# Designed miniproteins, single chains, continued (4), part 62

Each design is a single chain, and the fold is of that chain. pLDDT is the mean over its residues in the fold that is shown.

## One batch from the design tools (miniprotein)

Design m14131
Fold by ESMFold2-Fast:
Structure m14131 (fold): chain A 97 residues (1-97)
Amino acid sequence: SFMELIEKAVLEAAKSKERAQAFAKRLEDLVASLGETPEILEMRGLLGGYLAAVIEKASPEVLKLLRERIREKYESLSEEERKALEQMILDYLKEVS
């Protein structure tokens, strides 16, 4: 599932500052490539927030809430935005795995 890939990518990004910076850079490049739409900007914010929550060892309840918000936003994205996000996550996982 795509949500499992997002969770895997964020958990990998949380392992070091270098990995987190690489993830943040890919999110920045994704947003720029898609023309900074409100939807992709909100997705960037949610993914960045989820990464921060994982690094800060937030409660399971907070992490679950953030995953649900990411899933809902993903379902609201255009087909172009979803495909670009999926490709970015896959490319990131190849870089760090």
Scores: mean pLDDT 89

Design m14132
Fold by ESMFold2-Fast:
Structure m14132 (fold): chain A 65 residues (1-65)
Amino acid sequence: SMAEEEEMKELLYRKAAELGFTLVSEEGKEITLRAPEDSLENRIDEGFLRMMAWMAGYRLHVELA
């Protein structure tokens, strides 16, 4: 449902902030985040965030610091 998608979107933003990712832009159904640095840990976290975005009905883009 739309309510479940919105809840997942809120969780995505909270988790991204917890992991040090910053919001760059949100355009329609696309979200762009900035990674704190280019590391193996951040690449794994990016994959996890991308799955959460997909579950919320959004496409995730990540740019490097």
Scores: mean pLDDT 81

Design m14133
Fold by ESMFold2-Fast:
Formats: structure tokens, C-alpha cells, sequence
Structure m14133 (fold): chain A 65 residues (1-65)
């Protein structure tokens, strides 16, 4: 359930990045979220790392879009 919810949110975030690929602020937010995911994945379970990265990306995109 939590894993499925996080994966669905990640897929929706990926779709937003694809739809806005020509927006440099959106592209930068995507790269920053990937960087956060990689850093967190070293110390926390993958599902938690993805959730934190998606939370960051969603909040950042909400401010840009």
C-alpha cells in the first residue's frame, strides 16, 4: 500500500517533468530531486528515499507552476 502509493506519486511526478521538459526551472527541480534520492538511498529504505524526493519535487513544482 505505502510502496504502491509512493510509486504512483513518482510516476505522476515523472509525467509532470516530461510535460514540462522545456522549462529549465522544472528540469533543475527534477535533477535536484534525483540528487536528494541518491543521497537518502544511502541511509534510509528505498521507499522512504523516494517518498522524500517526491515530496521535495511536488512542493518545488507547485511553486514554479
Amino acid sequence: SEREEVLERARRAEQLLIENKDNPEVQKAGFEAIGLLKELAKTVPLVEAVREAVDYLEETLKKIL
Scores: mean pLDDT 84

Design m14134
Fold by ESMFold2-Fast:
Structure m14134 (fold): chain A 76 residues (1-76)
Amino acid sequence: MKEEALELLEKGIKAVEEGDWDSANEYRLKLLKLGFELAVEAVQSRIIAQLLREAGKEELAAYNEKISEEFRKELE
């Protein structure tokens, strides 16, 4: 189960980085169904970071990327 959550999290983060919001949301919902709230929050923090970077708020984007990585590390 944890290994499955990490794989879905990696796919979700990659989808966010590629601007594939539909796939990112699909992976987020799969993680939620598995009960991995930390992995859901990691994907959401990456989505927020990308939107903040596109808005020119680089420091806030970096902060949210750090929060996403912290959630991911707790699943390892």
Scores: mean pLDDT 77

Design m14135
Fold by ESMFold2-Fast:
Structure m14135 (fold): chain A 117 residues (1-117)
Amino acid sequence: MREELERRKKEVIEQGEKLNKPKATAEHLYQLAVISGDEEEIEEAKELLEKENKVSREDIETAEKVVEEEASKAEIEKLSKKTRELIGLILQARAAAAGEPTEKQIRLAEYLEEVEK
């Protein structure tokens, strides 16, 4: 399975280069897995995030929960920078899969921008 993820990573890097994306990362593979909706691909991409980005499993699960549930700006401010970055990636992936973001996703993105200022 790791050889298949490495092959997919190479393909994403090559496609990213064609689209003027400087690098494909574990984050890009995670976004693609979320767009695909494949549970196995999502779990494999989470393992890569833990290994390459040194993000804990708890940080990933917290980010996913925040995207699914209503979160206040104060709750987002309490999250680690890594968790907030993951929330942004999940929001982008879900918007891409659905064609446009929901009002909740837009509001959450606004909270992330305000906290990063």
Scores: mean pLDDT 68

Design m14136
Fold by ESMFold2-Fast:
Structure m14136 (fold): chain A 110 residues (1-110)
Amino acid sequence: SLAEVEALVDATLARLHALYAQLRATTDLAQVAALLREMHALVVETLRRIKELSKSLSAEERKRARGLVTLLVASVTLRLLDLRLKWPELAPLLDEMQEEITALEKELFA
């Protein structure tokens, strides 16, 4: 249902906010990379779950779900850009994550 998509996006944003706060407080590069991989895995899993939930949605509900996904991806993109400024050595990992997230977003409502 659309309500399940909305609840999933809200829960994911809350968890991403918590992980990002931990990441900004961290000075250990290895811990930063581990938290970043956890954030990436969370976003990828969320997008895959939204894809499955979207199969049962009406056209209007899918349009709303697509808007929610766009907001989620935009929120993640802004955080990855901020992290690139603080941790330029992580640029290859950040680029890989952004490319996968963007590809999944494009596939979700194709």
Scores: mean pLDDT 85

Design m14137
Fold by ESMFold2-Fast:
Structure m14137 (fold): chain A 80 residues (1-80)
Amino acid sequence: SRRKRREEFARKVYEYLKEKASKGIFPSQAEIGKALGISPRAVSAGFRRLGFKGYNDAKRKLFEEQVEEGIELLREAVLK
């Protein structure tokens, strides 16, 4: 059904952003849409479906996770 397809795309949108964010890359809504074959509007709707306020809220949370990981890697490198 269209509902199941929307749920699948919502998860794919989040996982795509999370994967790229872990590499220090923050793709735009248009880039995510192009990669997944959906519109930027559908990307934004996907983030909202997952409980984010939208793309910027999801991006901010993943950016904060990336900063914490970077700080941990720097601590490990200094202690080595």
Scores: mean pLDDT 77

Design m14138
Fold by ESMFold2-Fast:
Structure m14138 (fold): chain A 68 residues (1-68)
Amino acid sequence: DEEIRRALEELHRAVQAGDQEAANRAGRELVRLLESRGLSGEQADDVGVLAVTRGAEAGLARAEALIA
């Protein structure tokens, strides 16, 4: 999912840059996208945490597994 990948990459980049405003915006967009794919808010938050700690690819893999 291109939109989810982009949102995960934005979140990871913003957090690494220390840009809290961008990180908050990217995090909200990610949760919105994941909820639109059927994930709960808690599952969407877990994906975001994984993306921040392990990178966008890890977050995407988790999101795809939860959506399937």
Scores: mean pLDDT 81

Design m14139
Fold by ESMFold2-Fast:
Structure m14139 (fold): chain A 56 residues (1-56)
Amino acid sequence: MEEAKKKKDPIDNSDLVNPVKTDDGNIYSEGSILRHLKFTNKDPVTGKEIKKLEKL
């Protein structure tokens, strides 16, 4: 069980800022996921293609 604090971005282990959700339910900071998408269109956690990002 994680601490009752802000969730961390699994891409760079930073605090979540402007969180966005992928189709598979993972949440990332908007800036970090956009950076990752420069190299791949796949979710870094699940490896599935990201079809859309939803702002939370």
Scores: mean pLDDT 72

Design m14140
Fold by ESMFold2-Fast:
Structure m14140 (fold): chain A 85 residues (1-85)
Amino acid sequence: DDDLRDKFKAGLLSGQSPEEQQEIRKKLDEIEELYKKKDIAGLEKLKKEFEKQGLYPLALYAGSLIKELLGPSYTKEEREKAINK
């Protein structure tokens, strides 16, 4: 749902400095580029990087796109095998 994604992005940018808004935008663009390429390994790498940085909303967004690409029935083990082959 594009409307929900746009509202989520607006929420991430709301109340941030111009510099922080540019960094969040860049990270969102990186996530979406990997999603378009269906690069699950790249998305998992970014998700872990965001978690390490405390950027949990961005990590959750990346995780939701990974789940969409792999399908909702994938277990953690099946997901890890899909990205590590």
Scores: mean pLDDT 71

Design m14141
Fold by ESMFold2-Fast:
Formats: sequence, C-alpha cells, structure tokens
Structure m14141 (fold): chain A 74 residues (1-74)
Amino acid sequence: MLSDEEIAELEAEFKKYDKDGDGVLSKEEFGEYLKSLGVPDEKIDGIFGLLDGDGDGTIDFAEFLAFQEHLRNS
C-alpha cells in the first residue's frame, strides 16, 4: 500500500509526463517515463500491455499506481 506522501510524489511525476493534461498517459508518454528509469524499448510494450487491461491505448493514474505497487512487491 502506498503512503499519502508516495501517492502525492507519484501524482507529480504522472502530471510531469501527462503532456496534454488529459489525466491519462499515452503509450509514448508512459514510454518516456519508463526510459527515464532505464527500461529498454523492447520491454515497454510488455509493461504497457500489462497495465492497459482495457486496451484503449492509455494508462490512467490508478494503473500507474498499480505499476508502482508491483515494483515494490517484486
């Protein structure tokens, strides 16, 4: 479970990569975030596919938080 402080920090990061301010990250915006963490291009599609469960081509804040929780439990 993420703390309120961690959620606030992650919300700031999410907004930083949300270039158009629509409250979701495109595959390109999320890819930029993952590349900043050192994730190679070949893994970005796999990670995006795990989080984009509805297949609409975007990552919302809840999916972004789920990714962060997954990283902490891995």
Scores: mean pLDDT 75

Design m14142
Fold by ESMFold2-Fast:
Structure m14142 (fold): chain A 78 residues (1-78)
Amino acid sequence: SHMHEQMLNQQKKAIDDIEKTIETEKLSPLELNLYSMAVSGNLLVAKRSNKDSYPEEVKEIEKKAEKVLEKIKKLKEE
């Protein structure tokens, strides 16, 4: 439904906003952990009810989440 597409778009935007924040701001390890949890949570919610009905949209969110989580991991290792 259009409502599910809108929710998935909101989840994509949330992950994009987090990526921009970690690229432009100096963040503490605690803040990086909180953003990591937020990204993982958004991905879990996207997959839970939408994997079969919206596989391409979920796959896009999954790719964005994996990229952002890898970047957070590297920042935490500094």
Scores: mean pLDDT 81

Design m14143
Fold by ESMFold2-Fast:
Structure m14143 (fold): chain A 90 residues (1-90)
Amino acid sequence: MSTDERVAQLERMGELVLKTAEKKKEAEKKGDKFTADVLDSLLRMFISTSRHHPNPETGKLEAEGVEYALQGDLEKARKLFKEAVEKERE
């Protein structure tokens, strides 16, 4: 996989994680426990996927980003995803 392909995949993954975390917050506010639990499980799956990244440093940053998104800290998550993309470009 080329660096450009890896960067594109990381950007797409970060966007999906942030969107999933936003939907989870909305479900929690509405008292939709089923949807919130499903979205929580999906976020935990992204952590597992990130830990198997070919570049361990990039994978660590992505996993930390997903963990902050899971905690509801979307600002910190977005920052970590940008750091992961910058690391992959090196």
Scores: mean pLDDT 81

Design m14144
Fold by ESMFold2-Fast:
Structure m14144 (fold): chain A 78 residues (1-78)
Amino acid sequence: SKLMEEVDEIVKRFNSALAEYQATTDPLKQAVLLAVMTAEISALEFILKYADLTPEEREEVERKIKELRERLRAAQAA
């Protein structure tokens, strides 16, 4: 669906921010990229809460939120 295309774009932005976060040694850039990754997860949570999703689409978005949260935790622990 068109809505799932938007979800995919959010995931792509998260992935780009994560790649930059892992490549940089600049603490200020790391802080900005962490904020970006957090904002992208929040955007998915907003879609899950307010968008008219099919049950299958809801499961997909919920899974993506869980995966991105885990990847963010792992990045901060490194």
Scores: mean pLDDT 89

Design m14145
Fold by ESMFold2-Fast:
Structure m14145 (fold): chain A 64 residues (1-64)
Amino acid sequence: SDEDVDKIKEAMMEYLNLPERVVDTYTEMIRNYLKNSGATAEQFIDKLRKDPELAMSEMLFLGS
């Protein structure tokens, strides 16, 4: 959902210290990641908080 995508964008801005304009470029990748992984937004945000590099590698792999 758009709400779940927005939650992940907010978390990326917070934990990766990325500006909104950069995070917005990930919108479609975030949608694809959620669809392909079956993970919830909350599960991905937990991964971002614990290991941002690993979480982003997983998003790039499953969201591409």
Scores: mean pLDDT 86

Design m14146
Fold by ESMFold2-Fast:
Structure m14146 (fold): chain A 91 residues (1-91)
Amino acid sequence: GESGRRAIELLRRAIRSILQGDLESARRYLREARELARRAQRSNPEAAGLLLEAVRLLEEAIEEVQQGNVLRMVGLILRALGLLIDAERLV
């Protein structure tokens, strides 16, 4: 669905923003992606679940980079990317 595909696009933008140190833009993309994932929940609950988990992992990645834990941030991003690949097959 359109909401799911748009959420995936925003989550990829959030990842790029985290890697560039733009945590304010990352948080804005994550908020928009969460709302779109919630909208997708009625038509595609499996994809919505994966997208909401990706939002949670990327919010944790922001917390880890703020604490200087860059390797933990990278691990969370890689896990989120795996969820986005799975979600793309469902949308």
Scores: mean pLDDT 90

Design m14147
Fold by ESMFold2-Fast:
Structure m14147 (fold): chain A 115 residues (1-115)
Amino acid sequence: EKKLLEEALKNLEKAIEHAKKAAEAAKKGDFKSAVEHGQKALENLEKAAQNISKLRDSAPDLVKKLTPPLVEAAEHLYKGIKAAKKGDGKSAVEHFEKAVEHLEEAKKILKEALS
């Protein structure tokens, strides 16, 4: 249980790092880098979600609490990647920054569960 929470936290931290790099790249007009980092953020979010889903029998209330911010983060990462692919830097930055907000929310919930 704690090991799955620690693995989920590690994957969320990687997702946050890549989402921040995606926003930074989009601000600079580097849309290729923004797409690459956005995709890596999404991959790490998916790994975190898989770790969290394994807790549904032992910690169902925690899984229920984590699901909304992870879904919101994924939706904003998809929208950010799509905007970056179109060269829409303003939309890409907005969505990647919102993804970071939701990922940070999930990180807080996980840290509270580990304390």
Scores: mean pLDDT 90

Design m14148
Fold by ESMFold2-Fast:
Structure m14148 (fold): chain A 80 residues (1-80)
Amino acid sequence: NLQQGRQLYQQGLQYYQQGDYQRARQYFDQSARLYLQAGDYLGAAQAYGNLSLAYLHLGDTDLARRYGQLMTDAYTRWLQ
């Protein structure tokens, strides 16, 4: 559901802006899954990008790199 994915993404952004990176990543992860299920690769790319940034703030550089790659892959699918 695109509407639900967008709503979860906005909640993730709100937690991110507050510095609550633990909650932000949970919402971005759920949002990315819903965007992918809906075929919204741009939405998924945006969610993966912010998930990567949240993991950087949490000190998990390996997960940050993984989600950065997933962002690039989703963006490539969106451009096609």
Scores: mean pLDDT 90

Design m14149
Fold by ESMFold2-Fast:
Structure m14149 (fold): chain A 86 residues (1-86)
Amino acid sequence: SDLVLKLIGLQLDYIGLKLEGKLVPPELAIELARVVLELAERGEATELQLRLALEAVESALKDPSLSEEQKAELEELLARLKELLA
């Protein structure tokens, strides 16, 4: 599906940034988490995909330049991902 292909691209972008020790942009973390959560609602997300999305969101939350809107969105996504991994 187009959603799975989108997820693959986002995961590759995230892994690339992680390997370089770079901070994850909030837009990338939000989109990755949203796609993984949509797949989870369909019963199609793997635990690895959920854990990678969680790591990306946690990385993005370390950015001191986040807007209040970005921070709130990331914290909501963090809570949802943690609940699914519990």
Scores: mean pLDDT 87

Design m14150
Fold by ESMFold2-Fast:
Structure m14150 (fold): chain A 65 residues (1-65)
Amino acid sequence: ELEKELSEIDRRILVTAAAEADGREFDPEMSLEEIRAHSTPAGQAAIDAALEDLKRRKEAEKKRK
């Protein structure tokens, strides 16, 4: 659900985390799901960690209102 709410910037953060963990570049046409599927376990873990960070950030925004 949260993944579907991601802006272009949020998506780039997740993709960058995976790319840095794997030491590789992903094709721009790939969806986040495809990038995750083609990532190493380290890349997948990096995406999960970045998603956790985004969840905490969105929860903080909800608490403000």
Scores: mean pLDDT 70

Design m14151
Fold by ESMFold2-Fast:
Parts: C-alpha cells; sequence; structure tokens
Structure m14151 (fold): chain A 71 residues (1-71)
C-alpha cells in the first residue's frame, strides 16, 4: 500500500512538472486537481487508500492524454 501510494505520488509529481511548462488554462486546471489528489494521498486513512489509489490511476491516465494533446 505505502509503496504503491509513494509510486503514484512520484508519477503525479512528474506529470505536474510537465503540465506546468505548458501555458494553458486546461493544463493549469489539471495541475490544481493533481495537487489536491497528492494531498489526499499523503493524508489518506487505511480505509481511504484503496479508493484514492483508484482515483490516482484514473487521474494519471487523464493527465497523460492531456499532456499528449497539449505538447
Amino acid sequence: MDEEIARLIEEIEELIKRLEEIDSATAKAGVHELRELIEKLKNASEEEKEELIRQARRAIGSARVMLEELE
């Protein structure tokens, strides 16, 4: 669990860095959402972890698609 969450946070942080290089309102909105998700993952209770991991995986997929479209 903790290894999975740490890995997801690192992946999201890398996506945030790449999105921040793009001067776009859509990219800025995506960064805001991803930062909120990192905060939730860092503060997750044991009961919240499974659902937050699923949300993180979906968000990562969406961010990758957005990055490909904006780059």
Scores: mean pLDDT 80

Design m14152
Fold by ESMFold2-Fast:
Structure m14152 (fold): chain A 76 residues (1-76)
Amino acid sequence: SEVDMLEAWLKQNPVELDLDLKDGEVALVEYNGQRGLVIKIDGKYYFLPLGPAEDPEEALARYQKLAKEIVEKRKK
């Protein structure tokens, strides 16, 4: 599923950041000069780079939904 694919991909890209996010929350950041999203899953932070043509607001909405689905799946 899209949720499972995203979770597997995120596990490859952990980052050492503390942004005071809750599990399933997403923030738009610039990390090492790269625009992207930081996502918190199970107490850990993961970085998803965004391409230069990606709309950050659309990406935030899309990945916030998927991150919440990952967290809900893990609780069941």
Scores: mean pLDDT 77

Design m14153
Fold by ESMFold2-Fast:
Structure m14153 (fold): chain A 87 residues (1-87)
Amino acid sequence: KEEGEKELLEYVEELRKELEENKEAVEEAMKNGSEDVKKQVEYAIRAAEAESPEEFVEVLLELLEERTKKAGNEELGEKLKKEILER
């Protein structure tokens, strides 16, 4: 568990760096992007702001739910969310 948590935190730090390096692209996406692009950027920012591995996973699960719902497969999204949360 502890190793998995460390790997997730390292991934969150990498995501934070990527968002900082691409600040201009992020700002442009939020101003001029489609609703889908704006939503993806919002989820990326929330994931980067996660203070714990659990919070990061919750943000990813919300993103997965939204994507599977848009694809017309809400049941798959709910099932995957449950399996991940059950660990």
Scores: mean pLDDT 70

Design m14154
Fold by ESMFold2-Fast:
Structure m14154 (fold): chain A 107 residues (1-107)
Amino acid sequence: DTLDTLLKLLNSSDESKLKEGLDILVATSDPAIQLAGIAALKSKVENLTDAQLELVIDALSEIIERTSDPAILQAALDLLMAILRVSENKDLILRAIGGILRAIGEL
C-alpha cells in the first residue's frame, strides 16, 4: 500500500527516509495520498529539525508548482504557515514565505 509506505517514511527521524517519503509525496497523482502525507507532516512539524524543515518546504514548493487541486494547495499553504509559526530560523522563514506567496498565486 503506497499510503502505508509513505506514512512510515514521513514518520521516520532519518533524513534519508524522510527524503524518500517526500519524493513519493511529490510524485503521487493521488490527491488522497498527498492530503494524508501533508497532514502527517503537519502533525510532526514541531519535532522536525531545521534540515528536515528545509526538505519539507522544498517538497511543498514542488507540490504547489505541480498541483491544480485547490484542496492540496490549501493543505500545503496551511503546512507552510505552521512551519512559519514554529521556526526561528530566518532562512527557513523566508523560504516558507516564498512558498506561501506561490500558493496564494495559484488560488
Scores: mean pLDDT 84

Design m14155
Fold by ESMFold2-Fast:
Structure m14155 (fold): chain A 74 residues (1-74)
Amino acid sequence: SNDELIERLERIKSRADEETKELLDWIIERLREMAATTDPEERLRIATELEEKLKSNPKVSEEFSRISDELEAE
């Protein structure tokens, strides 16, 4: 779930450098907005913004993908 993903990202954030913390804060905020949104078009817009941000930050993208795979395996 998004809540479990957010919890794992918050844990990574606590051990990250300041630049990575700011990026993770942005990602966490987008995930919370997406979870709170009932509008499918707004949800897709937020998801697209997240995907583009992750593509421009491959180090964080790799961590995100790993967490997502771990949560899917549980």
Scores: mean pLDDT 77

Design m14156
Fold by ESMFold2-Fast:
Structure m14156 (fold): chain A 89 residues (1-89)
Amino acid sequence: MSAEEVRAEMEAARDEFIARLESLGVSREVAEEVYRLLLEGALAEVAGNRVEAVRLGGEAFALAYRDMGKDEEAEKILELAEKEAKELE
């Protein structure tokens, strides 16, 4: 997929994605930031920057877990993302 196609698909799904995160206990402000990080990660993957894509994905999910009060799960996600990123280097 092109970067333009990825942006269009993610923009079309943005409101649904934010609503799903809010239903899980994530605030709208944090859900919007999670969406931004996931969009940047998807664009990094399209550009061939798999290490950056994995790190951005980890940051996005960790941010969501922290907003839900799940700090231990957030740290575990960040650790797993860093391990995966190092395996891709």
Scores: mean pLDDT 84

Design m14157
Fold by ESMFold2-Fast:
Structure m14157 (fold): chain A 114 residues (1-114)
Amino acid sequence: VALDYASGLAGAGKYEEAIKLADRLLKIEESAEIYDILGRALFGQGKYEEALHSFQKALELADEKQGGTYLNLGRALFKLGKLDTAIAYFQKSLAISPDNKRAQDNLAQAQKEK
């Protein structure tokens, strides 16, 4: 219930509330899903370095590899100008989810900037 609510806050653009709730949840129990929500909210606020750290923690704690986490890592790295690393993560995302249009578009954009 709390995870769905935190994800909903981030999706609705209520980034400050999503961050505060995610921080409280992390003090009780760490999970890949909470770190992914935290990263998405931080990314929405333009805090790309902090978002990158949260997405890295999400990847570390994940029981299985998620295409969405790789996409989010790539997006944060792209915003930070780390084009080669961003491209690598977009490729990892597409290896899991080949039909992901957002990952395809982000990969094409990053390759043009290089």
Scores: mean pLDDT 83

Design m14158
Fold by ESMFold2-Fast:
Structure m14158 (fold): chain A 70 residues (1-70)
Amino acid sequence: SKEEKLLELRKEFLEKMEELEKERAKIQEELVAEGLPESEAHQKAAEVIEPKYEKLREEFAKRVEEIEKE
């Protein structure tokens, strides 16, 4: 069903978001280890990962629209 397709797509999206969050966290940890304050390291890690989040959100939105039109 359409609802099942949307649920599976949402699960896929959440899994990919978790992987990007792991990448962000690793970048933040590396920056803190290099001597940056935690808040600054967090901001820099977020800036590095944000384009990947934007791309993922755009791709997800397109796939949701396609399923909803069925």
Scores: mean pLDDT 85

Design m14159
Fold by ESMFold2-Fast:
Formats: C-alpha cells, sequence, structure tokens
Structure m14159 (fold): chain A 71 residues (1-71)
C-alpha cells in the first residue's frame, strides 16, 4: 500500500485522493493509526468509511479512491 502522509493530509483537507492499495481495510487501519482513537472505522461491502476526528467521513474504495463527506 502506498498511502503517504501527503495523501492523509489531503484527506484531512477534504480532498479526493487516489492511491495504490491492495486492501481498503489496510489503508483505513493505517489512517486510523495516524489519526488516533477518535477516528472510527465502518466496514461496508465495497468500501471502508473512516469517521475523522472533525466528524467528516472519508470513504475508501477497493480501487484506492478516497472521497470525503464533510460533517
Amino acid sequence: SDLTLEDINRILRGEEVTFKTTSAEEAAEVLQTVLGPRAKLTYKEDSVEVTLPNGAVATIGKDGRVTVTPA
């Protein structure tokens, strides 16, 4: 997985990001580890949602596309 610190910063700014990943779950867990215990994971059939500390939701698809829905 090539989820970088710049990708994480872009997600926190509400920007759409696409990165190389073999697992949306692994990418979401890395994001949760960086953001701490206030970040919450919700596993769905084709994606993982990460509730960010500010209340926004980052949706990570199996293709590595991340979209952010504001709080």
Scores: mean pLDDT 76

Design m14160
Fold by ESMFold2-Fast:
Structure m14160 (fold): chain A 68 residues (1-68)
Amino acid sequence: MVEIDEETLEKYLQAVALKGYIKGDPKGIELAEQLRAGTLKLNEEEVLKIVEEGEKAIEEIIKERLEE
């Protein structure tokens, strides 16, 4: 019943990719390419993982912005 809509999932996915980009990690670029190239078929466990990683990534990005 609890399902993440595509727009919300994309936000978390973008946050993970952006975090990798900021860290200079090419894995973030690969994630973005996967999203662009086709369909990311995520099962429920993978969705939960992305949500957790996305929240962490967003927190880190916000922290950097707030540190003036």
Scores: mean pLDDT 64

Design m14161
Fold by ESMFold2-Fast:
Structure m14161 (fold): chain A 91 residues (1-91)
Amino acid sequence: SLEEIAQRLRELAERALREPPAPNPAGLKIVELLREAARYAEEGNLEEARREIQEAIDLLRESMAVFGERPVARELLRELEEILREVESLL
């Protein structure tokens, strides 16, 4: 459901705030993007939610390429790709 997708995105944002997947400012930008994605999902704006999730994935991949892989970053990437597939299945 959209509510479950939004809740999962909010939980991932809070985890990213506690255990940064990337150095700042990218780490904080990822948190911002996930919170916005959750808000759009709650509103039923799946195209906007998809765009925010994709931007978070792209920024996370870019950060991993530049600064190296963090275990928390790899886990977040896997979960975001799963959520992205769920959102795309509803479009």
Scores: mean pLDDT 89

Design m14162
Fold by ESMFold2-Fast:
Structure m14162 (fold): chain A 67 residues (1-67)
Amino acid sequence: MEAGRKAAEEARETARRYAAAGPAAFVSGLSGYHDAERLIEEGASDEEAAKAGEAGVRAAQLGAQES
């Protein structure tokens, strides 16, 4: 639970931080945040939620580089 919430917040923070790099980075980070939040709400494992958040962070970072 805690790891999933932390990964979700990190994805959201990463989206905010890279918002200036372009919509792709922002959307990717937000997507990871929303996926992690949804998984937590649906009762998925903390591990699954954490993976979703981490994927969002990674996608946002890649989107910022490709901008």
Scores: mean pLDDT 72

Design m14163
Fold by ESMFold2-Fast:
Structure m14163 (fold): chain A 94 residues (1-94)
Amino acid sequence: MADLMQQWVRPNPALRALLEQAGFTEETLTLAAVLTLLGELAIKQGLRDPEDPTVFDLSGTPLGELFGVDRLDTRDVEGIAARILTQATPVEAP
């Protein structure tokens, strides 16, 4: 999983729009960087479950619509990476 998090990706336009709300300005970034930016965006939008801080409630949000899920467990790193890869293309490191 460490190697997977260092994979460079090019976000599609929908994912890029969400990352730009979190301050992303580059063409490509690592999966770890995507996770960090999306996590910061979800916290800023108040999406953290008040009963379980490891879970984000994405229901009715653009992020939930993009990934097709209403709830996201931040401990499911493999599942999150797989969802990001539906919205981004793996690329070579710059």
Scores: mean pLDDT 78

Design m14164
Fold by ESMFold2-Fast:
Structure m14164 (fold): chain A 93 residues (1-93)
Amino acid sequence: TEIAEEALRVREEARSRIGDALLALGKRASGGALDDFGFAVATAYLDLGREKAEELLELGIKTAEELVKQGKSADVALRDAASIVLRKTADAL
């Protein structure tokens, strides 16, 4: 379906945007951590729609950036950002 195809695009966009944000801070994340974050944002898209998924993607990026600035590794920052996206998705249901 169009919705399923859009969810895959949302996943890849989320992975790319957070990866680029962390690289701008000199931090490289593993592919697995990037995939997990992408899946979290795609889940938000499927459950809550495009606008809320974009809001949660932006929140996830800001959260990951703050955590790496506090000295956390990129993978730990992405894990925590993904958890926040999933928690807020569940809270909105």
Scores: mean pLDDT 88

Design m14165
Fold by ESMFold2-Fast:
Structure m14165 (fold): chain A 74 residues (1-74)
Amino acid sequence: MVRELVERLREEAEAMGGSVEVLEVRRLSEDVVEVVVRVTAPVETEEPGTVTVTLRLTYEIVDGKLVLKSLERL
């Protein structure tokens, strides 16, 4: 499940023309997973470029599904 989450995050970032680097994965409980990622994405500004942000994502496992509960910029 955690490995599948990491793989999905990478695929989603690549599909958007960006990239994701997984910095940390913590299992806080049986049903809660925390992932720290560095995301690089194209910016929607007058000047073409990229932005890099570090995010803390908290997921809850509900009926075998990963549900995003919080997203925090670090």
Scores: mean pLDDT 73

